# Designed miniproteins, single chains, continued (3): the designs that were tried, part 46

Each design is a single chain, and the fold is of that chain. pLDDT is the mean over its residues in the fold that is shown.

## One batch from the design tools (miniprotein)

Design m9572
Fold by ESMFold2-Fast:
Structure m9572 (fold): chain A 92 residues (1-92)
Amino acid sequence: APPGVGLLEYAAERAGLSPERARAIASGERRPTPEELAAIEAVLRELLAEAGVTADVRVVADPETGRPLVHLSGVTDADADAIARLGARIAG
């Protein structure tokens, strides 16, 4: 699985999706709805803000694969470290 799939799956579950739906969306087996993408983006933004990350967060569906892509802009070294720690916490 590509890096960040665990964080995306976690955010989808926190957004109120079932574990099966969250896994299917994170793995690219199912295309998320626009409403699901917006909810996942909002949860990711909240989680990253709680971790002290100030980078802008966007979640978009890849037009070719339908897989959700997390785009971060304005990422600092401190932001990257915070994101890595959050991902490790979710994966553990």
Scores: mean pLDDT 76

Design m9573
Fold by ESMFold2-Fast:
Structure m9573 (fold): chain A 98 residues (1-98)
Amino acid sequence: MRGILKGVLELVSAVSLTTTRDPFVREAIREITEEALRVIEEVSDEAIQQRVLDLAVKAIRELEETRDRDEIRRIKEKFLKELRQLLEQQRREEERRR
């Protein structure tokens, strides 16, 4: 499953980078893709892996629609915040089971 999710994310990123020329948008897409791939590799829960993929795809699509540097920053910060909240929620759930 993990390999399929990584493949989908890499494909979405590659397609977006093919159509995007703005260097700030391209950098944000790369950063979101790299962070999401890292989390998918570290997380064992398939449901959380799918949520990470969904968050990354949503952020990449939002970046494709904007060219405003402030909006690019907001999209990136929102993605990182939501990603961090998912990881914290999983960690708390694991601690509760111990």
Scores: mean pLDDT 80

Design m9574
Fold by ESMFold2-Fast:
Structure m9574 (fold): chain A 65 residues (1-65)
Amino acid sequence: MERAREALEEARAMAEAEPLIKDVRLEGETLVVTFKEESPKSVSIGTALALKAVAYGLRAKFELL
């Protein structure tokens, strides 16, 4: 539980600096990231966040508006 919370806090800090991210939330053991649009930059950010989630033992899920 504490590891999942740390991952969420770190992902939210990244989201504050990244305008392409609409929302970041934790659903059980899954880190859910919603992007405003599909672009090469959002794919790059999504990949970085997926690696981060896996490092914390979480699943990653990405959504588009």
Scores: mean pLDDT 76

Design m9575
Fold by ESMFold2-Fast:
Structure m9575 (fold): chain A 70 residues (1-70)
Amino acid sequence: ELSEEAKERVEKTAIDVTKRMIESLVKEGKIEAAEQWRELMVKSVGKLLGEEVAERVKKELEEHLEELKK
């Protein structure tokens, strides 16, 4: 089992890494690929850390992607 500190670190790392990937893909005009990476990461986090964490990650990544589209 993961400690609460380890779970928080995994959540933060997943968000940070995925934001960087999304930024790179959007810069290249690959918006669909950026959306696919977002969906894959949310699904993976849900499997590992549960639905409540997946919803938080989904919201943060959706907000980040929308900011990059401006």
Scores: mean pLDDT 80

Design m9576
Fold by ESMFold2-Fast:
Structure m9576 (fold): chain A 77 residues (1-77)
Amino acid sequence: SALEEAARAVEEALARVEADPSASEEEIRLMRLALENVRRGDLATAHLALAVLHVFGSPVASAAAAEAADAVAAAEA
């Protein structure tokens, strides 16, 4: 399902951010918030959290959030 694909994309993004030593605890927390919201079907809040990471995050968090946001947006449609 589109929700399962969105959740998987955010899980993969979270794994990338957690693996990067330059990632902040706040970036990891925001990515986890996005995952929690995808899992409960709140795609709008998940997309907003990913947008914040894309604009204000480190290069790894920004790139991971942008990729995950595409999957979340597809699930919203």
Scores: mean pLDDT 84

Design m9577
Fold by ESMFold2-Fast:
Structure m9577 (fold): chain A 63 residues (1-63)
Amino acid sequence: GGLTPEQAAALKEVVDRAKAAGLTSAEIHDLAERLIQLALAGKTPEEVRAEGERMLDELVARR
């Protein structure tokens, strides 16, 4: 299987926020890959969004 539409939407929201925050293409790609793995492991759209936001905040805080 692939991602559900809801999981894909949650991932897109986090990626769009990362792009708006000025993260590099490499950072965005790494973040997206980790979120895809979580979704494929059976995490809910809410869990994918929450973990994505947490990871994004950590990346922004390192700058």
Scores: mean pLDDT 83

Design m9578
Fold by ESMFold2-Fast:
Structure m9578 (fold): chain A 65 residues (1-65)
Amino acid sequence: SDEEIVKKGFELMSEANQALVDNSSKEEILKILKEIREIAEKAPPDVKELLLRYVRSVEDHIKER
């Protein structure tokens, strides 16, 4: 269901945020971002845009490291 896809997307965002706080490897963070992108393709358009914007923000953050 769309509700389960949205929930999974937000759970993955939380996991990515925790990985950033824990100073996890760039490889581990990129793996989570890939999972967010895969969920975004199944999400409603507004949620897809939100998830992809989040992914871009995190990629920019870790690129500056």
Scores: mean pLDDT 86

Design m9579
Fold by ESMFold2-Fast:
Structure m9579 (fold): chain A 98 residues (1-98)
Amino acid sequence: EREGILRGIALILRLIGLLIELDRNLISPDEAADRLLEILEEALELVEADKLPLELARKILELARELLEKLREKGASAEKLARLEALLARMERLLEER
């Protein structure tokens, strides 16, 4: 559980850093989408294993939704946006089933 908390915090910090990089145009929208996919896949593994506290999972979901909207605005590929939406929907469903 301590490991899950620390990993959850690390994922939140990665999401915040990615938001800043995207807002400052330091990263391309497609590269940012790829990094968000990696973060969400790791978060989803933790949620499926019941290792991520609900509060941290909800914060990750909130930040990921904000990133997804910014990626749409900045012109990330439709394929990557669809994959991100599917992962977010799966994560939301798992959190509701708890």
Scores: mean pLDDT 87

Design m9580
Fold by ESMFold2-Fast:
Structure m9580 (fold): chain A 74 residues (1-74)
Amino acid sequence: SELQRLLEENLEGLRQQALELMELEESLSDEEIEERAEKAKERVRENTPEPSASKLVELIEEAKRRFMEERAEK
């Protein structure tokens, strides 16, 4: 359906935006990664209208957890 396609396209765009906001690097400490995620969430809350703000905050948390998990597996 067109609605499903548009929702999927929008979600992919938000996922990419969440990753870009955090600017994660493997050289960062766990504390620095958490700080970048917190700053990204704060910027989203201040500058992004709902419902995108809530979705971006969710995706930022997900991306942070996944990045930290992948680092731990190395």
Scores: mean pLDDT 73

Design m9581
Fold by ESMFold2-Fast:
Structure m9581 (fold): chain A 79 residues (1-79)
Amino acid sequence: SFEEEAQEIAQEIIGSTGCPFAHAAIKSLVERAVAGLKEGKPLNKILREVAQEVLGATGCPFAVNAVQTLAQRLAEKYG
């Protein structure tokens, strides 16, 4: 399922970085994507909005890169 695959990819990315902002941002992205998909919202719009929020809120390059990587992988499978 989307949730299972999103969690698997998220864990892979989390395991590759020690940045706590990256961990928090990834968890937020997965939760918002799952919730929005259940509401019938377009996944690509949700992923874009969360990525923009993270980019505006943090200067941590690991957090930015982690969110973009997760969003890209999810968009390739479900967008």
Scores: mean pLDDT 73

Design m9582
Fold by ESMFold2-Fast:
Structure m9582 (fold): chain A 70 residues (1-70)
Amino acid sequence: SAKEEAEKYYKEGLKALERALADPSDLAAWEAAIAYYKKALEADPTFKEALEKEIEASVRLLQAVVNSLF
């Protein structure tokens, strides 16, 4: 079902988020987490937890990019 697909993408996003938290300079890991949360939301637009994690990861990616410039 769409909900099962959303949950699978959400779990993959959490794995990518764990990699990004271990090395915040790994921009690819942040981008992967965001991409998976977006796929979860495409499968289930009502998936509040995926939306919250997408916002969190996006804010943290912006901070990581700023930190990489200095």
Scores: mean pLDDT 86

Design m9583
Fold by ESMFold2-Fast:
Structure m9583 (fold): chain A 55 residues (1-55)
Amino acid sequence: MKEQEEILKKLKEYLLKIFNNDDSVNRDEVTELGDKLKPESRKELGKFRKELIEK
């Protein structure tokens, strides 16, 4: 689970950067990390993404 937490944290950081129009984000790395997420972690990431859009 710790590895999933690290992946989630990194993806959340990347989403924040993308949302703030930061073009420094490596999209290939985002895709690779996303593919490593388990369904439960993916749901948590989706919830975080929705919160960013609503703010």
Scores: mean pLDDT 74

Design m9584
Fold by ESMFold2-Fast:
Structure m9584 (fold): chain A 100 residues (1-100)
Amino acid sequence: SLDELAKEYGLSEATKEAIRLMLEGKSELAFQTFMALTYQNPVSKEELAREVGILIGVAEVLGHEELKKKLEIYAKREKLDEKIIEEGEKEGIELGKKLK
């Protein structure tokens, strides 16, 4: 289940809810919800980079191409660490495969 995987991967509520919305096919709402929840409950820049990476990886596996592009643009605008994002993408791809 998503709740068990979120606990295993140490995901924030923002990332878990974004993934739930991706599974429902609601890619734009997933992006908006992630932005809103991260604004309300800020994480470190390093954790934000990891979780954005995870969302990019999940979006790729689930076929949310436009959401993936928006997350990549967001990561560049926020100057998030590219290496942490790349590592997060690998985690997100594995997570996405388990959810598919």
Scores: mean pLDDT 90

Design m9585
Fold by ESMFold2-Fast:
Structure m9585 (fold): chain A 80 residues (1-80)
Amino acid sequence: SLEEEIREAMEELKKEVAEMEKQGVDPKEIAEMLEKGLKVLKGLLERLKEANAPESVIETVEEAIKEVEELIKEAKEKAA
């Protein structure tokens, strides 16, 4: 399902962020990458709402947005 694909993508993203941190990638660069991803997710949310997607799909994307926003916050805190 689309919900499962989004959840799997979020788990992969979290693993990639953790790997980047282990490799010593600048937290600022991680934050910038995540902010670009957040823009894509927000665009997807608007498109899904226009298409009258099921509430479960909309909620899954909203949860993914929240998780990306938390990752950005953590990366920015590490950059300070």
Scores: mean pLDDT 84

Design m9586
Fold by ESMFold2-Fast:
Structure m9586 (fold): chain A 60 residues (1-60)
Amino acid sequence: TQQRIDQIQQLVSEAMKRLQGMPSEATHKLSEALHQALQQGKSVEEIRQILDQVVDQLLS
C-alpha cells in the first residue's frame, strides 16, 4: 500500500540522515538489510527495528 511505502521511505530517510558522512559501504549495508527485510515480508515496525539495529552497529 502507499501508506506502507511512505512509512518505509521515511524510515530509510531517517537512517540515511544518521549515516551522513559515513563511507558508501555503510549505506550499502543498510540497503542490504532493507532488501532482506522486504523479501522476508517484515512489517513496518520490524523494518524500523532492523534499520535502527544496523545504524547502531555502523556507528559503534
Scores: mean pLDDT 82

Design m9587
Fold by ESMFold2-Fast:
Structure m9587 (fold): chain A 91 residues (1-91)
Amino acid sequence: SSEELRERFEELAEEADRLAIETEKKIFAGEMSVEELEEKVKELREKYEEMEKIAEELKKLGKLTLSQLVRLLALGGALTVFEQILKRMKA
C-alpha cells in the first residue's frame, strides 16, 4: 500500500540521516578511517537505492511528495560528497 511505502521511506530516511550525521561528526573529529568510511558509504548507498525505488513506486501512484523528493536528493548529495572524499583518500 502507499501508506506502507511512505512508512518504509520515512524509516530509511531517519536511519540514513542518523548515519550521515555520525559519519560527518567522526570525519570532523579526525576519527574516521578509510575502512570505516567505505563501510558507512556502502550502508548509505544501500539505503539510498531502496529509498529511490520506493520514491519511483510512490511517483507511479501519484503519491510522491516534494518533502520526500527533497530528502532523497539531499541524501544523494551527501553520499556523493562522502564517495568523493573516499576516492581522494585512496589516491
Scores: mean pLDDT 88

Design m9588
Fold by ESMFold2-Fast:
Structure m9588 (fold): chain A 88 residues (1-88)
Amino acid sequence: AAEEIAEEVRAMSPEEIEVRVFKEVRLSEEAREFIRKQLPAFVEEVKKRGVKEIYVTGDLEVAREVIAKANETGQVALIQLVDEREPE
């Protein structure tokens, strides 16, 4: 799912922005649709902030590190992949 979302982001983003996938996750159709609806607004905000790298990840630890870098430099953004599926 992460690579699929990353490909959509690449299609909407200027080529100066690198999109990187870190740790794959399984997403429901509803979660994918929810994320897709937010991508255009997300990309516009990322462009406005001068972001150079977007990380797509389902890992909370990796997400925390990306958020820390985003706060420090302003050049990194995160797409956190979360599925609200009940724990089995």
Scores: mean pLDDT 72

Design m9589
Fold by ESMFold2-Fast:
Structure m9589 (fold): chain A 82 residues (1-82)
Amino acid sequence: SAGLEAMYGPLRQADQLVDQSFTVPDLAQRRALLAQARALVDRQWQLLRQVGAMTPETEALLAALRQRLADAEAALAAEAAA
């Protein structure tokens, strides 16, 4: 439904951007992809809280995505420092 796509579409886009970051060899482009994913996750977290659509299931999905994003950012930082 349009409502579900509006609610979960940005989270799916963020997850896809994280996946894409692992396929790109350029560190600056990878950083840009992860920054875009971070912005989508943070905006969607705020939106879901404001409209009262935060359920335990949605919160768990957001927490998992935030953890995946943090892991990807840490991996990029480690690679950039090597």
Scores: mean pLDDT 83

Design m9590
Fold by ESMFold2-Fast:
Structure m9590 (fold): chain A 98 residues (1-98)
Amino acid sequence: DPLGPVLRAIEARLGALAGGDTDPSNPEYQTLRRIVLRLVAAKEPLSVRELAEALNQSQSTVSRHLQRMLAAGMLERVRSASGETLYRPSPAFRALLA
């Protein structure tokens, strides 16, 4: 299972952000997990707008979760050529997934 170690690493980090509650029925844990999986699957930086549309969530909800993941060192912010703020997995987080 080539994705098993990657998924376990993601789940461990997200569980810490969700206060240890990794129950699949926890909406906060589910939202954090979906954001990270979308960013990893895209393999390119994504905006709050793109993530909100992809996850059928409000931009304010997605932005709050992204700020928490940034504070935890899981993500980094980059600027597009148009000046839009984009998000991607941090080098440290990408190393954990490799």
Scores: mean pLDDT 76

Design m9591
Fold by ESMFold2-Fast:
Structure m9591 (fold): chain A 58 residues (1-58)
Amino acid sequence: SEVKNKVLNDIRERIAAGEPVTKVISEVVQQIRELAKTDPEKALQAFDALREFVKNEM
């Protein structure tokens, strides 16, 4: 999905730019929690992207 690819690319770019992984993950989690209040379908896609990143790249 476009949401999943956008989230994955954003995480990778931020880490490549030198942001701490734990900070990036924490901020993405908070963004997903807020998104879930208005758009649960997009929040699920974003969460799936985060889960995939953690499983495969952490």
Scores: mean pLDDT 81

Design m9592
Fold by ESMFold2-Fast:
Structure m9592 (fold): chain A 84 residues (1-84)
Amino acid sequence: MKEYEEVLKALDEMIEALKNKDYEAFSRAFSRLLNELEKLKETDPEIIKLVEELVRAGARNDFEKAISILRKLKEKVEEKMKKA
C-alpha cells in the first residue's frame, strides 16, 4: 500500500501548507494527491465525494472548510490502510 502512503503524505503537506498560507505548496501537493488517486484508480464514492468538496472549498477560498475536508480524507485513507 505504498500508493496510500503517498496519498497521506500529500494530504499532510496540503494541511500544513494551508496552515502556513503557502498556496503554492498547497497547489503542488494537491496535484500530487490527484495523481496518486488516479494511479490507484480510486473508486470509493466517499473519497471521490470528499475530493469534489475539497475542489469546491478551494475554489471558494474557504480554507477552514478545506482543512476540515483534508482531515476527513486522511481518516478515510488511514481506515483503508488498516483494513487492506
Scores: mean pLDDT 80

Design m9593
Fold by ESMFold2-Fast:
Structure m9593 (fold): chain A 70 residues (1-70)
Amino acid sequence: SEREREILERILAAAGAVSPRLREAAEAIIAAGADEAKRAEIMSTLSDEERQALLEVVAAVGAEFRAREA
């Protein structure tokens, strides 16, 4: 729970460092939770470059937290 919150806060911070729009998209996706249709709809509003940037942010934060667990 606490670790999931820490990961999500780090994703939001990293997305916000790229652009305010990317942070808004990340917040909306997190709020959608398990709603796959809503997440897909949010992703469809992003450009190819914005989708790529968001995926890179998520991958980088995921790698950071995996390294911290090792």
Scores: mean pLDDT 80

Design m9594
Fold by ESMFold2-Fast:
Structure m9594 (fold): chain A 72 residues (1-72)
Amino acid sequence: SKIKELQTKKDDYTAKAKEFAERAKAATDPREQSLYELKATGYQAMANYYQSQLDKETKAAEAAAREAARAA
């Protein structure tokens, strides 16, 4: 559940970062380009944050699985 929620948030922010990066590339107005680049950077930072949280949860799950295997 928690891992799925983190993955969904990461995917959402990754998609938004890509969308605004593409808008920046298509923009003919330098002001619009800068705004879209800023938004893309912000969403990418959020995606990276959720990836870090996902990595922590995955490591915890793997540690729990190893302990369960040793107890069996």
Scores: mean pLDDT 86

Design m9595
Fold by ESMFold2-Fast:
Structure m9595 (fold): chain A 82 residues (1-82)
Amino acid sequence: SVEELQRKAEEYLKEAEELLREGRDLLEVLEKYALATMYSPKPDKARAQELVEKIREYYEKNKPDEKEVEELERRLKEEYAK
């Protein structure tokens, strides 16, 4: 249902925001954000944009290495295959 998809999207978005706030793994933040986008039937554009901007700022300050980016791509591909 639309409500179940929205709930999942909101849960993933909250997880991404919490991980970013705690200064945890940038790749995990990006993964949760991607999942939030995939599950959202009507995404909150303003909230999504704010999170993208925060992720960009975090990336510029704490640039992940190439292996971390590859690991994120692998995890997102696995989720897409489900």
Scores: mean pLDDT 65

Design m9596
Fold by ESMFold2-Fast:
Structure m9596 (fold): chain A 68 residues (1-68)
Amino acid sequence: MKKLSQEEVKQAVIELVRALVDAWRAQGVTPTPEQIRELAQAVVDKAKKEAGLSDEDAEAVIAEVLAA
């Protein structure tokens, strides 16, 4: 994730978490909100470390994936 805009990083994280949740559901697994939050947190922590994702954008990603 080099030289991506904050908006691109945020959107990529949202899409990645959604794809993983959808893959779980396709296999008959119903993830809990806690499991979705943990997954999103791990991905945003990596994005903050590597791509400079802001705390506000990290919160927005977690809120967006939990609202789905």
Scores: mean pLDDT 75

Design m9597
Fold by ESMFold2-Fast:
Structure m9597 (fold): chain A 108 residues (1-108)
Amino acid sequence: SEVERLLEELARAIRELDEEGALEALDRLEKLGVPLEEVKKAVLPVVEEKRKEMIELAEKIEDVAKYVALKLRLIGAELSIRYAKNYEELKEAIREFIRTAREVEEEV
C-alpha cells in the first residue's frame, strides 16, 4: 500500500532526523486524505523512542541549563505531536522535534 510505504518513510525520517523527508511524507499522506489519527498512531511510538534516546544523549551536555532547555523542548514537541489537531500543527510539531534533536547532537 502507498499509505503503508509513506508511514514507513515518515517513521524512518523521524529516526534519521530528516526534516525534509518527514515533511514530504506528511504532505503526501495529507493529499491522500489519510486520517490524522492513523498518522499519529504510526509516529508516536517512534517519537517516544527517539525522545528517550535524545534525552539520554543530552545528559552528556555539560551546560546544565542547556541540557534542561533541550530536554523540555523534546518533551514539549512530543506533546505537540500527540495533541496536533490538523496536518499543519503535526508538521510544525515534527519539524520542532527534529530540529531540537539535531541541536542535541550538535551540543554533544
Scores: mean pLDDT 92

Design m9598
Fold by ESMFold2-Fast:
Structure m9598 (fold): chain A 59 residues (1-59)
Amino acid sequence: SKILEELKRLVESMRKVGFSDDEIMKMVTARLQRLVEAGKISPSEAEALMEEIKKMLEG
């Protein structure tokens, strides 16, 4: 998914500049919520993307 690859790139950039994992998750959640509200992705797709980002942050 292009969205997943863009989110992973964003996460890596935010970690490199010193954002905490909690701050990164808040930003990812807000971005995904906006995409759902705009009808670009489903709530289920947003949930799956959020779980993938959580796994990335956990290692």
Scores: mean pLDDT 83

Design m9599
Fold by ESMFold2-Fast:
Structure m9599 (fold): chain A 63 residues (1-63)
Amino acid sequence: SRAELEEIRARVRELLLQGKVDEAKNLVSTLSEEQQRELLRLARERGDGGTAFIVSQVLEEKR
């Protein structure tokens, strides 16, 4: 759900603020590709560049 993706976005942002980039990537990688694309849209809507960057990297690795 959108609420679950908001919680995940907040967690990714918190991990990035702690310098835990690999943990942030691992968290995003547990999501389906559809959920990753939705999280990317949400991060962009919120101006969350850090989360948007991480999600984009994970999506590129799947191509």
Scores: mean pLDDT 85

Design m9600
Fold by ESMFold2-Fast:
Structure m9600 (fold): chain A 55 residues (1-55)
Amino acid sequence: SEVIEEARQMLERMKGLTPEERKVLAREMFKKIEEAQPEDLREGLQLKREALALV
């Protein structure tokens, strides 16, 4: 889905950011994933876990 693809791109951007910037981007990414449809749930949860590992 477009929402999941956007969230994945945000996750990749986090890898090049400072810890403070990563926290802000992770929050925005979580908001995007919360808008995802049920069929995207598993992928969205995985992306959330990966973002938390970077914060």
Scores: mean pLDDT 79

Design m9601
Fold by ESMFold2-Fast:
Structure m9601 (fold): chain A 94 residues (1-94)
Amino acid sequence: SDAEAEAQVLALARRYGKRLREAAARQDLESIRQTLLELLDGLEALVAEHSLSPALLAQVAAILRIAGQYARKLGLEEVAERFDAAADRLAALA
């Protein structure tokens, strides 16, 4: 259901948001990079496993754009480009 998929998106955002804050507090750029890539993989897997509404696809795309902006601010340009590309693909489906 949309409600179940939305709950899973929110759970992923909370879990990885916490991990990113913990890695940032340690100034651990490699842990930040790995956590961002795991978040990207998790969100792409969720989209592949569920038929998401246009509203939920747009919400996931927004999360991907925010993560990409964060990666770019840290100089992780390759990671940022991967998030932007994923967000563009999902926004086109919404």
Scores: mean pLDDT 86

Design m9602
Fold by ESMFold2-Fast:
Structure m9602 (fold): chain A 81 residues (1-81)
Amino acid sequence: SMQERRIQALQEFYAKAAPLLSPEDRARLEELVAEMLALLRQPETPEKEARLSALEREILGIVRRSAAANNAPIPVTVPPL
């Protein structure tokens, strides 16, 4: 299903991104990913989709900034949600 694909993509993204981050940035990413996973388990609503989009933007920002700051490999792509 689409929801299963989104969950898998998010988990794969987290697995690739987490090693690139400082402990503090990893903890923040973990919080954001946990919120997204919780939302993906809820019924589909426009409000949920708006929140998922906001969380995706926050995740994109932290991963790119953290990767650059830590001289890490090329930042992973946040999956379209």
Scores: mean pLDDT 74

Design m9603
Fold by ESMFold2-Fast:
Structure m9603 (fold): chain A 61 residues (1-61)
Amino acid sequence: GDGGAAARAAGAGAAAGDAERAKENSLQMTSDPRGAELAGRAAARGRAEGAAGAFISGKGG
């Protein structure tokens, strides 16, 4: 298949999966998973978006 479609699905899936894992890990590490989950989601989104943005911006071809 094409890398474009696969990369998109992988990026979205990886971010979502990481957020869920971070939430469960935070729950066992901290008493309030609510704050940890919100931070984890924001961090996962920022990382995935940042990676894609940096890649495309760097090329600019």
Scores: mean pLDDT 52

Design m9604
Fold by ESMFold2-Fast:
Structure m9604 (fold): chain A 67 residues (1-67)
Amino acid sequence: MELSPLAVMVLLTLRSRGPLSVRELAEILGAPISAVKRALKELLAAGLVEADSEELTEDTVIRLRPA
């Protein structure tokens, strides 16, 4: 799977700041919620992150998978 540049930025942000909601990621990265959701679908499909819910909403908390 190819990771978009936004998906890579999401990973780096989660690594530095810990678990964040979709809204918090959008605010930190200056990206639309829709773009962050697309990046998160890439990361979830790649198994690099976990969501606290199967449905991605603005309030869904995202975290890196434990290494």
Scores: mean pLDDT 81

Design m9605
Fold by ESMFold2-Fast:
Structure m9605 (fold): chain A 76 residues (1-76)
Amino acid sequence: SNLQQSQQLGQQGDKLEQQGREYESQGDITKARQLYSQAAQLYSQASKLAESVDPKLSEQFEKKSQELLERVQRLS
């Protein structure tokens, strides 16, 4: 189902976001930005899949995506 696929993409996004935070804490800004951008893409995809079945989950994923893209901009 779209909800199950959305949750799987969200979990993948969470893993990449966590890896990005680890690289950022180590000072590897280039790798952190790459991982945050990938996580943001996964969250955006998860949001779209959830839109018709769980609008609140969709909004949460879109917010996560937007916040990570803003973080990438700040780290440049």
Scores: mean pLDDT 91

Design m9606
Fold by ESMFold2-Fast:
Structure m9606 (fold): chain A 70 residues (1-70)
Amino acid sequence: DEFLAEAARLGLDYEDRPMSEEQRAQLLASLKTEASRARLEAAIAAGVPLSPRNQEGINGLAAILSEPLP
């Protein structure tokens, strides 16, 4: 899983469960492009565990989602 691998590489603290509506709203507010938001929506639909425990986790996931795909 691309998001889980990047979260582990960056040492992000997250829970092994789906993201809550509140955390989703926080991440969407942090994302600057439509492509980044589409990636978040796709990850949530796929059931990727993106439940960060703190603001640093949210910021880290926003950074991962904002990187361009190859």
Scores: mean pLDDT 60

Design m9607
Fold by ESMFold2-Fast:
Structure m9607 (fold): chain A 66 residues (1-66)
Amino acid sequence: GPAEKGRKAGELFRELLAAGESVEEASKKVYEVFGKPSKETQEVAKEIGRKLREIGDEIEAELKAR
């Protein structure tokens, strides 16, 4: 049922993140398999993915400046 589908979607999302996928790519794959959650949840995932890329870029820039 819907609860089982949601649980499996969450498990796939966490497995993809653990495998090194970005939040954006992991979300896209989950949406292709299980369907899209609310637009609000999609926007939160997109924003978190953007923030993770930004902090990664800052870390790279700071460490390369040494």
Scores: mean pLDDT 83

Design m9608
Fold by ESMFold2-Fast:
Structure m9608 (fold): chain A 65 residues (1-65)
Amino acid sequence: GAAQALARRLGREAGMPEEVVEEIEALDDGSATAAASAIHEGLLAGLDGERVAELARRAAKQAGG
């Protein structure tokens, strides 16, 4: 869906590991949206791909329960 597509695009732009991008693409819309927001914030903060991936995973987990 749109949330997963956005998260994939932003994740690749941030230089996130491909395995983490694939994990996020498998998430539900709510978790993917939370991950996309975290990735965007990390990109604006100038964080590296590994750090952005950590934030994305954390945001997705919190949104999913």
Scores: mean pLDDT 84

